# Designed miniproteins, single chains, continued (2), part 108

Each design is a single chain, and the fold is of that chain. pLDDT is the mean over its residues in the fold that is shown.

## One batch from the design tools (miniprotein)

Design m7764
Fold by ESMFold2-Fast:
Structure m7764 (fold): chain A 89 residues (1-89)
Amino acid sequence: SLEEEALEKAYKEVSERLLTEPIEKLPPEEVKKRLEELIKRAEELGAKVILERAKALKEGIENGEVAEENIEPLLEVIEKALEIYEESL
């Protein structure tokens, strides 16, 4: 699917960037704001797979199930995936 292809491409692009540049740590409120905006946009586009991944990340953070070092990388991958998916429409 276009969403799965977008997620794979986003993962590769973000992973390659992180080899040369360390991930920037974001304040918790900024993470929350970006996740809420991401969820809203994914819902508007009908991007169900990307939406489910964004919701899973939000719930995992709220439940303390996501390691702190993984929060920003996972957020960036999902945001990038939605951008790639939108460009494919």
Scores: mean pLDDT 84

Design m7765
Fold by ESMFold2-Fast:
Structure m7765 (fold): chain A 69 residues (1-69)
Amino acid sequence: VATEQDVQDIIDSLLASSSLSDSQKAELRVLLLQLGQVMLSEKASLQEVRDTFSSEVARAERREQLLRE
């Protein structure tokens, strides 16, 4: 079972390695924290949290690239 600390650590790690701007990282952090709280209430595993957050970060990066055009 994932913990609140696991959620924060995964968010920090994924955002630190992303190409997103600081403002986009801040907005995505809020979204991921909200998703993390829902996932924790559903007793999600650490792997489920990692996979979900990695997918959301990748989606945000693709959207950012399109918006720059």
Scores: mean pLDDT 78

Design m7766
Fold by ESMFold2-Fast:
Parts: sequence; C-alpha cells; structure tokens
Structure m7766 (fold): chain A 87 residues (1-87)
Amino acid sequence: EEAEKFYEKFVELVRLLDKLLPNATTEQLKAMDVETLAEYIAKAALQLGIEPEEARMLAHYFAVLLGLPKEERDRLAELTKELVEKA
C-alpha cells in the first residue's frame, strides 16, 4: 500500500542519514540547527532521487518522530523542499 512505500523510503532516507551522521543520537539531532538538519536530509533525499514534495513530507515525518515543536517541524519541511528544488 502507499503508506508502506512511504515507510520504505523513510527507512532508506534514515539509513543514508545515519551514514552522513554516524552514531548521532536523537538528542544530538534535536540539538542541531534546523538549517543544518535540513541540509543533511536534503542531501540524503537528493542521493535517493526523492522529489521536492516527497522530501518535504519525509522531513516533516522525521521532525514529528524527533518530537520537534510545530514551528520547527514546518520550517524543517519547508527548508528541505527548497534545498531539493534548488539543487
């Protein structure tokens, strides 16, 4: 189903992000500047050939799982989309 495909892409994104940020804890990721975190997520999305809108959705989902506040979740998603579009 569509949700299963989204989850598969999310897992692949997280695997690649783990290679870019080896052994980063959830707390370390939460402490990162939103702009810096967006750059890493965008870089991973670009390597996987993920489209801007899908990258926005994946970044938002990642922010939800990290427990970021709504304002930071929205900003992370928007910045990630912009970075993928700009590439």
Scores: mean pLDDT 82

Design m7767
Fold by ESMFold2-Fast:
Parts: C-alpha cells; sequence; structure tokens
Structure m7767 (fold): chain A 62 residues (1-62)
C-alpha cells in the first residue's frame, strides 16, 4: 500500500530530524526508497545521519 510507504517515510524523516536536532543544527533531508525500506538522510555540515523504516516496521506499530 502506498499509504504504508508514506507513513514509513514520515517516520524515517522524524527519526532523522530528532537525531540531527540533538546536534543543534537544522539538516537537509532527503528520502530514498529501497524496495520495502524507506531511508531518510539528514545531512549537516558535520555529518550524515541515516534512519530507516521498513513497511514491516510500520505494520508492527499497527
Amino acid sequence: SDELKELAAELAVLKALKAAREKGIEPEISVEVKGDTVIATAKTEEEEIEESVSLEDVRKLL
């Protein structure tokens, strides 16, 4: 379902944003879909933070 992919992307972005905010800066966010896994990358001047959420992870939350 496309809805599950959208939810996975939102969760991945949220996780990446939380990790980046702990470093005190606002990151650039990019999203990549690899099969059933969504990867959100928060890029800052100091580093890149990757968080992933699979469709199965989303289903476990429901």
Scores: mean pLDDT 78

Design m7768
Fold by ESMFold2-Fast:
Structure m7768 (fold): chain A 94 residues (1-94)
Amino acid sequence: SMSNLKAPSPEEAAAAVEAALNSENPAAASSAALLLIGLAMRLGNEEAVKAAVEAAAKSKSELAKELLEKIAKFSESFGFEEVAEMARKAIEKM
């Protein structure tokens, strides 16, 4: 919808998730990470969303599971079946 807007990079998406998982305020940081991931989804940058899933999957924490669940649901709503499946498999492995 915005002709010159660039989606967040895979590196930015992964870094946002890692920052959220290591934050002194995980609730606020995870909300910020989800906003950035949502922007990547809306702009069709599937690779950035995949990077976020991989970063969360490495953590194995309860917060990481919550992030992956939200990413899976949003990915399904945007038609990113591969990303939704990656997130679901990451949750199952935790």
Scores: mean pLDDT 79

Design m7769
Fold by ESMFold2-Fast:
Structure m7769 (fold): chain A 59 residues (1-59)
Amino acid sequence: SLEETEELERTYQEIVDLMRAAGYSMSQINEVLRELMEAYREGREKFDQKVAEIKAELG
């Protein structure tokens, strides 16, 4: 749905903002975003798990 797409975009932006605040370069952020995209292709649960892992590493 449109709402699901917006939620995913907000999640991507949240990860970008968190990594940028933590001092990661854009090259490192892009690498993490590629991993996140690959996880999404495997399924929503895999995507959510990867997001949680990234947030745990940053927090």
Scores: mean pLDDT 82

Design m7770
Fold by ESMFold2-Fast:
Structure m7770 (fold): chain A 71 residues (1-71)
Amino acid sequence: LAQQYLQQGMQYLQDGDYQSAIDYFSRSVQLSTDNDVRYRSLLGLSRAYGQLGDYDSARQYLQQAQQVRQQ
């Protein structure tokens, strides 16, 4: 289920619907039990917020993504 929300969020991001992308990526993060899905969803949130000019939120989500996939 979380992966389906991630895929839908990515589609909205590609279409330029950044608000819908944020909604679907946020739902993906809430439902994800897989670190890869969580990481990709957090990256999606960072990109969507960046496109909306909310650079503080973009930075916060990018940092969270890096912590999830830390190596």
Scores: mean pLDDT 85

Design m7771
Fold by ESMFold2-Fast:
Structure m7771 (fold): chain A 87 residues (1-87)
Amino acid sequence: MEELERAIEEVLELAGKLGVPEEELEEARETLLSMSEEERRKKIGQMAAQVAAEAAKRGDKELAERAIEVARRVGNEEAVEKAKELI
């Protein structure tokens, strides 16, 4: 539970570093917290993969690698593989 909550904060922090507005980050947090644990893990992984894709497009390899690590920690293997294709 606590580890999953930390993963939410980490993926939102990384999205914020890419310029996602604070209002959208707060909406995403509320959405994630309203989901079941299984849905939350899948959504965090998907968001992390999107962050990794955008970071890679901008040439920010470190940010992309951090996003992939978030997807891996929540156990979303499909999102991890999709993100790795961009690195």
Scores: mean pLDDT 79

Design m7772
Fold by ESMFold2-Fast:
Structure m7772 (fold): chain A 66 residues (1-66)
Amino acid sequence: SDQAAVDAALAVAEEFGVPKEVIERLREESKTLPPAMVVKRAVNAAIEAGADPDEVSEALAKRLGQ
């Protein structure tokens, strides 16, 4: 589901060291923004925090059961 994708993306961002202030902002944004936009912002925040894009993608796939 779209909500599962948002929850997975926020959890992955937290795992990769995105500050909790950013996670809280993204969670608030998830109330009004399309799920795909929140997922994209969470992924970008993880990459900005120094995460490898391939590792972020793998972590998301694992959380979504893929």
Scores: mean pLDDT 84

Design m7773
Fold by ESMFold2-Fast:
Structure m7773 (fold): chain A 71 residues (1-71)
Amino acid sequence: SSMQEKLDQLLEQGKKGAEALAKGLKELFGLEPKVEVSRLGEDTVKVVITAGDVKITTTIKADGSSVTTIE
């Protein structure tokens, strides 16, 4: 499979995960979530969820590794 196919799968997975977290934040805390998904270079996807004073940033690499920060 091409590297592009793996990046497209990561982008889809990141978007689905972000939508699930945003829905959880809305249902549990009554927050109105904003979701932003972007590519960082050739092998990395960045997902940012903002809801009120909560900001969750997840960076996902093509190898499946991820780093999440909560502010």
Scores: mean pLDDT 73

Design m7774
Fold by ESMFold2-Fast:
Structure m7774 (fold): chain A 75 residues (1-75)
Amino acid sequence: MTDREIAEELRAAGHPISAQEVSDIRAGKPAEFATVAAVLSEELRRGEVHPSLAPVRERVEAQAAAGRAAARAAA
């Protein structure tokens, strides 16, 4: 999986980002949370997560778990 492939997928989904910006975010450079979360979501979908994004990953996973718990409670 390459930074270019992540950038191309995000651009196809309507999120304008360059391969260089993906590379910088994956290297732990600070960026807007929504952009970091989008990159991390794509990495999770592909089965790879950069170690520097572990705290953001935990937050995204917690939000997903809360959504699943709410859906289960509604059933």
Scores: mean pLDDT 66

Design m7775
Fold by ESMFold2-Fast:
Structure m7775 (fold): chain A 75 residues (1-75)
Amino acid sequence: SVKETLEKIRKREIEYYEETIDNPKILKEVIELEDRLTELRLLLERGIDPEGARREIHEITQEKNLLMQEYYREK
């Protein structure tokens, strides 16, 4: 099912971040963003506010990228 596929993607991403990020504050923030992305991807699949979901996915993806760039600069 789509839910199972999205949960597998979420678990893979979180495992990657847990192995990569040794800053607990940044790790927590990235995981929270990944959880929100999973929720939005499920809404998009169900056709619930697809334009709003796509917009928020884009915004959160940019926010996550910015956090990762901050992490690498401080490391």
Scores: mean pLDDT 84

Design m7776
Fold by ESMFold2-Fast:
Structure m7776 (fold): chain A 108 residues (1-108)
Amino acid sequence: SIKELIKLVEEAKKEIEETLEKIRKGELSPAELLERAAHIYQLLLEALKLALADPSVSEEVIEKLRKALELAAELLDTIATDPEDREKIIKILEEMKKLLEEILEELK
């Protein structure tokens, strides 16, 4: 349902916002950051599954969810290979947040 899709997108956005705040405060270990990134990925996978099952969801929303999921995969790879690249990690998280904001604006 659209309501469940909105809830998952809002939960993913909240997790991203909390993760960004904790990174800025230096409150996350690489292991905790990886766990949070994996959770964000799972929320976006469930959101995409719901969107694909609902014919009322626009192709534009589906494509933005796919792009957000691709960024979540890049985030996981970046943390696994170069967890010290804080600037890149923050950039990916902020790009994901923007996409999720656009998705929420399109969901009526």
Scores: mean pLDDT 89

Design m7777
Fold by ESMFold2-Fast:
Structure m7777 (fold): chain A 95 residues (1-95)
Amino acid sequence: MLSFEEVLELVEEKIKEIQKLIDQAEEYLKQGNYEKALQLLQEALDKLILLEGTTYGLSGTLPTDDRNKVLDYFYKKSNELLDRINSLLDQLDKK
C-alpha cells in the first residue's frame, strides 16, 4: 500500500506527463501538423481517464483527510487539463 506522499507524488508526476503531451500538441497545431496534434490530445485524454481511475483506487486506501487532499488536487488539475484539451480540439474542428 502506498503512503499519502507516494500517492500524491504519483498523481503529480502523471499530471506533469499529461501537461507535456498537451504542450506538444499545441506546438504541432501551430506548425499545421493537425494529425500529430490530434494524436497527442487523444493520448493526453486517455492518460487522464486512466489517472482518474488510479487516483480513485489509490485515494480510497488513505485516511479521509489525505484522500480529500489527493482528490482536490486531481480534480483541480484535471479540470484545467480538460479545458486545455477541449480548447485545442475545438481549434482542430475549425480546420
Scores: mean pLDDT 86

Design m7778
Fold by ESMFold2-Fast:
Structure m7778 (fold): chain A 62 residues (1-62)
Amino acid sequence: MMEELTERIKKALEDHPFDTSARTREMLEIQAELGVSSKELADAALKAMKELEEKGIKTTKL
């Protein structure tokens, strides 16, 4: 479950690395679709950002 959430957030970050508004909208849509809490969304977003940074993909940080 958390893995699917993190994967979807990673895709949103990769699609909108510097567009914070588009990224936030996609993350909120993912949250609504999966029924996860704000804490779970935040934890998954931090994990996704860390994984992308480790791969050398630059995104706007929270």
Scores: mean pLDDT 74

Design m7779
Fold by ESMFold2-Fast:
Structure m7779 (fold): chain A 94 residues (1-94)
Amino acid sequence: MDKKTINAYAAASAVRVSAKKAIEYFENGDLEKAKEYIENGLKAAQSLLKIDPEAGQRIVELLQKALEDPENAIEYLKEAERLATEVRDKYKKS
């Protein structure tokens, strides 16, 4: 088991949790908290980018779109959560 595998799992898990929390706060109308969690997700996604550039780049782009387009933010966050879950599960058993 590679140290990079453990770090990728941790980074993907952090993105997933942040995206899920951001969706919950958007649905509750708390835009300030939602933005805070998206920014935390971006930091985790940047860490993932160093380990898994393809997945990390896609997640970064989705989280940036969520910040730039609040009307469609929930859809971008759902896609980011989906991709982060796939990355987490890819590294979970390695």
Scores: mean pLDDT 83

Design m7780
Fold by ESMFold2-Fast:
Structure m7780 (fold): chain A 72 residues (1-72)
Amino acid sequence: ARAAAEAAIRALLLELARDPANEAARQKLVDLMASQSPEAAATAVPGFLAAVRAGADPELLARLTAHEVAEA
């Protein structure tokens, strides 16, 4: 279900915001995103991490990104 995918994507994005070097979480996130949108899978993770580094709220951004990917 999209709701389950959205929740999982959000959780993994927050995990990566805390530990960007976690390759296992990154791989799970890419696989999950690719199941919703292959285009989003290519750009969403680097874009999310860049925005968080630039000062975006990681919790809010993770919710918005997960919702957009799950809808795409």
Scores: mean pLDDT 76

Design m7781
Fold by ESMFold2-Fast:
Structure m7781 (fold): chain A 67 residues (1-67)
Amino acid sequence: MKEELEKIYKQAINVVKSLGEKYGNPELAEETINKIKEVYQKALEDNDLEKGVKEIRKILLEFIEKL
């Protein structure tokens, strides 16, 4: 589970950064990356790894919809 959270975190950051650069919206990408980092840290602190994975996926989907 911790490995799954770390994997989704790294993948989400990479996708957001790449799409932000491609579509010329680096400010939205930076804001989204900061939200993902906050969720990841909170999930580790609370040991709620499943919630962390779900929240990161939700943030990623919302970012894609705003592009």
Scores: mean pLDDT 82

Design m7782
Fold by ESMFold2-Fast:
Structure m7782 (fold): chain A 69 residues (1-69)
Amino acid sequence: GDAATGAKAGAAGGREGAAAAGGDEQGILSVMNEGRKAGYALGASGASAAEARAFGYYAGHDQGLKNKK
């Protein structure tokens, strides 16, 4: 598996999700770090980059909504 690709996809998804929900810069950075760790684990287990990105996006979107617009 490509853990580096998973990590990059998870971080990108988290950023996009948090930004789409109106998250601030610090909230986006926090979710990117969380998405990167989750994406790394998913990629290492053989999951696709698309799956890692989707996971990050949903997590980021949820956190962005809590941070308010």
Scores: mean pLDDT 75

Design m7783
Fold by ESMFold2-Fast:
Structure m7783 (fold): chain A 82 residues (1-82)
Amino acid sequence: TKVYEAVNNAGQKLTIEIEGNTIKIYVGDTLVAEIKIEGDEGVLTVDGVKAKVKIEIKEEGDELTLTITVGDTTITFKGKLV
């Protein structure tokens, strides 16, 4: 499991855990989103609601850029490996 301390475009601090094909996003100790990856697509679950998303993961040493696109909305997270 890889754990990253991350921030989003609003400056919200987040923890991102990547294990195999699963991405979990936490605010503090609260799991706010889970993604199951299938190729370059995934299934995003937020509060029990599922949506198909496009995922781009860029790892450069200890740095992570995670981009999630759902419909016409794109969210970018920048993290550093813990």
Scores: mean pLDDT 82

Design m7784
Fold by ESMFold2-Fast:
Structure m7784 (fold): chain A 76 residues (1-76)
Amino acid sequence: SEQLGARLRQLREAAEKAIEEAMKKYPEVKEVRVTLNVLDDETVEIEVEVVSSNKEAAEKAKKFVTEEVEKALKEA
């Protein structure tokens, strides 16, 4: 439970930084939401939702945020 808590904290921090950077890089993106679904102590599902009037910007932002959070999960 302590180890899971530390991992989730690292993932949240990585997600927050990735969201901030993505919205700065892609000004047509209006909102980015990251949901971390804990299935068990070793398995976390990552969902990234992006709101934008520009499909290409939304796809790039979603990819960027997903890759940053996945990297944090691997490094934890």
Scores: mean pLDDT 80

Design m7785
Fold by ESMFold2-Fast:
Structure m7785 (fold): chain A 112 residues (1-112)
Amino acid sequence: LKKLLEEAARQLRRAAELLREGVRADAATAAGLATRALGELQEARRKVEEILKLDPEKGKELLELVERAEALAKAGLAALAAGDVERGRALLAEAARQAEEAAELAEKAAKE
C-alpha cells in the first residue's frame, strides 16, 4: 500500500506541475503539456485502482480527485482546441489544483 501511495503521489505531482506550466504557456504548448499531464493522471488512476482494492476508503477519495482532474484537463484541452484560450487556462489551473490535492492526500496516507 505505502509504495503504491508514494508512486501515485509522484505521478499526481508531475501532472500538477505539467498543468501549471501549461497555464503559463502559449496555446499549442499548453495543449501538449496538458496531454502529457493526462498520461500521468491515467498512470496515477491505475495505481489508485490498486489502492482501492487494498483500502477502499482512501482509494475512493483519491479516485474521485483523479477523475475530476482528468475531466477538467480534458475540458481545458477542448477549450484550447476551440480557440478559447482564457477558459482553457482556467480549466487547466483547476485540474492542477485537483491533482495537487490528490497528491497531498496520497502523501499523507503513505506516512500512516
Scores: mean pLDDT 87

Design m7786
Fold by ESMFold2-Fast:
Structure m7786 (fold): chain A 108 residues (1-108)
Amino acid sequence: MEELERERREAEADFRAMLRRLDRLAEEARRLAAELRKRGLDDVAARVEADIRAARDLARQAEELLRKAREAPPEEMRKLIREAVSLLTAAALLLIGAIIEAELALRR
């Protein structure tokens, strides 16, 4: 039981660290979307903004899975944590892609 509580605490700390990294990526993407709009690149800005919203929705789903994991038995807890990490990874890749698209558009 004590080992399970420690495992859960470590997973929650890692999850919070991933969410903080995701927040920084989202802030960068939002700043780039604003610069795109200043240059009249509204179509690219709209796509970046859509990816930011999609990433936010994935992060919300991951937080819901982590909440369910807190009250789950050990096997289900580990499964839910793995799924939550997969969703955060997908959110990070969306934001990285959006940042790359925005930076490429701003260089034209």
Scores: mean pLDDT 86

Design m7787
Fold by ESMFold2-Fast:
Structure m7787 (fold): chain A 95 residues (1-95)
Amino acid sequence: MYGTAEGLAGDPETNAEAVRKAAEQAGGPAWSAVLLSRDGTALGGIMGPPGDHRAAGESAAQSALENGAKPGEKVFVVAVTHESALRGGPAGIVA
């Protein structure tokens, strides 16, 4: 994961809920990426098999641009591993 949840939106509570929701969707030994707007609204989610979580996050950022994010819009992609999600670990931002 990249950075902290505090960078996702202006409200830490909204960020925490988004991370928890991503954790629920992740399940098993996998990763998930949740696409968030600036206000913490979930635009979509992507899940992937275990592997290189950085490459997975970069792929999710590209997918965000293709599936909902507009050029010039700052979109936050939260990449969450199963283990990190269970511990309430930090969330990352990839745009």
Scores: mean pLDDT 48

Design m7788
Fold by ESMFold2-Fast:
Structure m7788 (fold): chain A 93 residues (1-93)
Amino acid sequence: MEDLERAIEAVREGNWDEAIEALERYLKSKTPEEAANIFTAIALRYVGAEVDAEIEDPSLRIDTEDPAKEAEIYRRVYQAFLEAAKRNPEAAK
C-alpha cells in the first residue's frame, strides 16, 4: 500500500504518529526534488479546495462532497510533512 495514502488516512483517523511515520517512509523513497514538489502540491491543496490547479499525483487532488473538510485534512497532512522533513533533513536539502 502507498505510504502517502496511509498518511492521509492516519490524519483522518487522528493517528498523528502513524501519519508522520508513513510520511517518513514516503520521503525516504523520493529524491529531495520530488519531496519539494509534493510539499508544494499539498500546500496548494490546503490553501483552497476550489483552486483549479493540475496536480501530478492524483491522490493529492480534492474530489469530494465536502471540500472544506478535505482542505482541513490536507492542512494537517502538510504539518505532518514538515515534522517528517525535520526528522529527515537530507530529504529537504
Scores: mean pLDDT 63

Design m7789
Fold by ESMFold2-Fast:
Structure m7789 (fold): chain A 88 residues (1-88)
Amino acid sequence: MLVNLIDEDKKMEELILKHDPELSEEEIRIVRILALRLEDIEENSKSEEEKQKLKQQIKDSMQEVLGLEEEKVQKLLKIAELLVEEKK
């Protein structure tokens, strides 16, 4: 079990870095948190329009709370979406 968790984390980091190899450890952590939030949105959202609204709210919150630039927020969110799609 421990080995599987380590492999999963490593594979996740490699997938994130494959999309953008210049990401910092902090940015990788943010992407992982975003992936969890997007997963919750997919499970609880009733429509694709609601998903878009919630994604927009996440972008706004990331800029206000984390102080990230718009381009960086959009890039990290895009990577997180791809991870959620692959996660099963």
Scores: mean pLDDT 72

Design m7790
Fold by ESMFold2-Fast:
Structure m7790 (fold): chain A 87 residues (1-87)
Amino acid sequence: SLAEAIARAIRAALEAGATGVAVASPDGRVIADAGASDRTIEAAKEMAKRTGRYAIGVSAPDRERAERAARAAREAAPEFAVVGVVE
């Protein structure tokens, strides 16, 4: 289900070192948030609108952790678009 895919993606991103995760619908709504900043939320919303897909915004303090967390999210939920944010 969509809810199970969202839960898996959030868990995978956090386990891979994300400090915040947001999930946005293609309609531009935030449907899940785990400690995400406004910047991470807006990045997820923008990605969802651009791709027409559910999107996951993942934040981490450095590029390598952000890339690893984004990869983990994509592997857990391959139908989602993924965007990494360094902060």
Scores: mean pLDDT 86

Design m7791
Fold by ESMFold2-Fast:
Structure m7791 (fold): chain A 79 residues (1-79)
Amino acid sequence: GKKMEELLKEMEKVYKKGVELAKKLGDKKSLLEIEIIYGMALLSVGVGKVIGDEEFALEQLERHLKELKELIKELEKKL
């Protein structure tokens, strides 16, 4: 669905920004946390596709996107 595609594009943009920021700060712990959140988001989308539950996939993706955005806000405070 269109909403899934839009959320995945937003997730990828936020992920790339987070990775760049964590690397710039030398924050290896936050880099690992970003990778885990992104991986879990993609896994949840895959699971939702297999079980035929797009709503589950959307809810998990939105939750992980929120978590990633909050982590990036904390990293931005360190600049």
Scores: mean pLDDT 86

Design m7792
Fold by ESMFold2-Fast:
Structure m7792 (fold): chain A 100 residues (1-100)
Amino acid sequence: SEAEERREKILENYLVPLDQIEDPEIRKMLEVIDALRRLGGEATVDELAKALNMSKEEVQRLVDELERLGLVERIAPGVYRLAKSTEELVDEALKVREKK
């Protein structure tokens, strides 16, 4: 499915430096994931917009898509957390890349 393909593309690029990610939408989604990690795994849309220098509308669009893909969870209105499964998939991606 489109959602599964998009999720896989995001995870494939997790360890790629942000400036080397060719797809601008995947790069933006990875920037949101990185910002959430840096903020302790949970943040408001306002905190993410400020941290990323993005509009609140852009951040809302990105977190809605990440929530649809199961990479982020909405825990309250305007408050989002990295899904536990996202952390597990990141760990697996890191292990695969360390093996080579």
Scores: mean pLDDT 75

Design m7793
Fold by ESMFold2-Fast:
Order: C-alpha cells, then sequence, then structure tokens
Structure m7793 (fold): chain A 73 residues (1-73)
C-alpha cells in the first residue's frame, strides 16, 4: 500500500488543491492520502471531495502525524 502525506496551506483554493492531489495520486499510484492543515475545515472539505471522487483520504492533526502514518504504510 502506497500512502502520501500532504500539507494544505490555509490560503490554498479547495478546488485547485483537489485537482492537484488527484493528478499526483494517479501519477504516483497512491492508495491513501493523509491531509494536514492549519484550517481543519478546509482539510475536511478536501477529504470529502477526494472521497467523492473515489480516493481514500484521512485528515490528521499535523504534517508530522501525516508523515509518520504515511511511512508506516
Amino acid sequence: MRAAAVHVEKDEDIEETVEIMEKLIEDLKIDKVYISSEDKKKAEEIKERLEKKGYKATVVESLEEAEAKAKAD
């Protein structure tokens, strides 16, 4: 299983971020994405949009946690 850790900046556009992540997931054959952001609502919305498109995503509390979980898998 290939996992990725992604940090989303608070100023990033949700739609643009989802499109970029989708492209990276498909290009790198990622099975699961761990998402962190200072804006938790933004991270949750990005997760929901990715899941709606058929991708697996989980929101975590920090980039450090995202990297640790991605490394474990």
Scores: mean pLDDT 79

Design m7794
Fold by ESMFold2-Fast:
Structure m7794 (fold): chain A 66 residues (1-66)
Amino acid sequence: SSMKREEELQKQIEANQKTRDRFTPRLEALRAELADLPPEQQHQARSDFGSEVVKETNEELEKLEK
């Protein structure tokens, strides 16, 4: 095996862990919110979360272009 491939896998593992650490509390908060909401409002809460993530991603991309 090449050392370069092992370094790439290690970086991918670290990136995945950082993503999980950042997203885990947000997902747990969403799950707690959904548990307290009636079914019709659960769909809206999921949609709002998705829109928020897209908005944050787009804002980060716009900052990279400037």
Scores: mean pLDDT 70

Design m7795
Fold by ESMFold2-Fast:
Structure m7795 (fold): chain A 93 residues (1-93)
Amino acid sequence: SRAARQAILAARDAAHGERLRALEERAKAGDKEARRELGEFVLALLDELEPYVDTEEQRKVLEMMRIAAQGWVAGDYEAGMAEALALAEAYLA
């Protein structure tokens, strides 16, 4: 059941939320290792979520997160954030 899969993913995302917040705080403080680890974590999560994406809205959100995460892994946190923000602005327009 798709509903059962979504419920499982949502529960797992809730458990990962605390770790993501901790990594985000360190990344914002300029910790390059935290930025890389955050990016790797998000990319792995996006790969798991991609098969369950049904709407164009969900697809755009995943694309934004992937761009940001790729930037962080590459050691370019600012560029990744700028690209994600530009895509978010285009989506909301």
Scores: mean pLDDT 68

Design m7796
Fold by ESMFold2-Fast:
Structure m7796 (fold): chain A 74 residues (1-74)
Amino acid sequence: MELSLEETKELLREAVEYWKQGNVEKAAELIKKVFEEASLETIIEAAEELLREAPDEDRVYIRLFLHEAKELLE
């Protein structure tokens, strides 16, 4: 089942939080789920919305998701 925009945004927020805590394994699991179950277009839209909402400290992580998704569209 394809993840919704809101579900994708929530999973990406959780992944950022785990990455910031140093829980790389949990962050990777959430990112894997997003890339397996969401469309690339949904990931791009979710990441762009999160960049508008996120505090400055989180933007680096969100930009990495956006970059990866855009590269896969190449």
Scores: mean pLDDT 78

Design m7797
Fold by ESMFold2-Fast:
Structure m7797 (fold): chain A 87 residues (1-87)
Amino acid sequence: MARAEELAREAREAGERIAKIVAEALEKGIAIEDLPEEVKRELEELEKRVRELLREAEELGAGEEALRAATEPLAELAKRYAELMTP
């Protein structure tokens, strides 16, 4: 149990960091491709980390919880920005 809980927590933290970077880019009107190279590398490393955490969580039978933890920040961000496109 402790390891599965740790993986879900780390997945959520990584997802929150990705969502924060994406949200800041969207708020500033900066395309992801126009972000500083260091920030792009950080996004790539965060995505890699999330994939690794999800894989390990699936092996422990906690894949659904970890996936939800990782994706909820991005899903909430997507909902927020969808409101800017269509009421």
Scores: mean pLDDT 77

Design m7798
Fold by ESMFold2-Fast:
Structure m7798 (fold): chain A 88 residues (1-88)
Amino acid sequence: SMLRERGEELAERVGEISPELAERVRELLEEALRAAEAGDKSKAASIGVGAALYLVGEAVDLEKTDPEKAERLIELAKEVLRLVEEII
């Protein structure tokens, strides 16, 4: 439950940049947590890393128009990876 709460808090922070990004990150982190709870740590890691890469891709797109938000998305991607390490 604490890991799920941290995932929700992380998605809320993504929502400060984009509510649509927040919803996608929330979905992916919840899928990763469910996979880990089912004993599939490899699937959990794959989905979680995918969420971080998704944020990095969005940051690359934002860099030309809003470099400060792009930097924040990179920091959030690192937080996603830290959360994934604790899930598995």
Scores: mean pLDDT 86

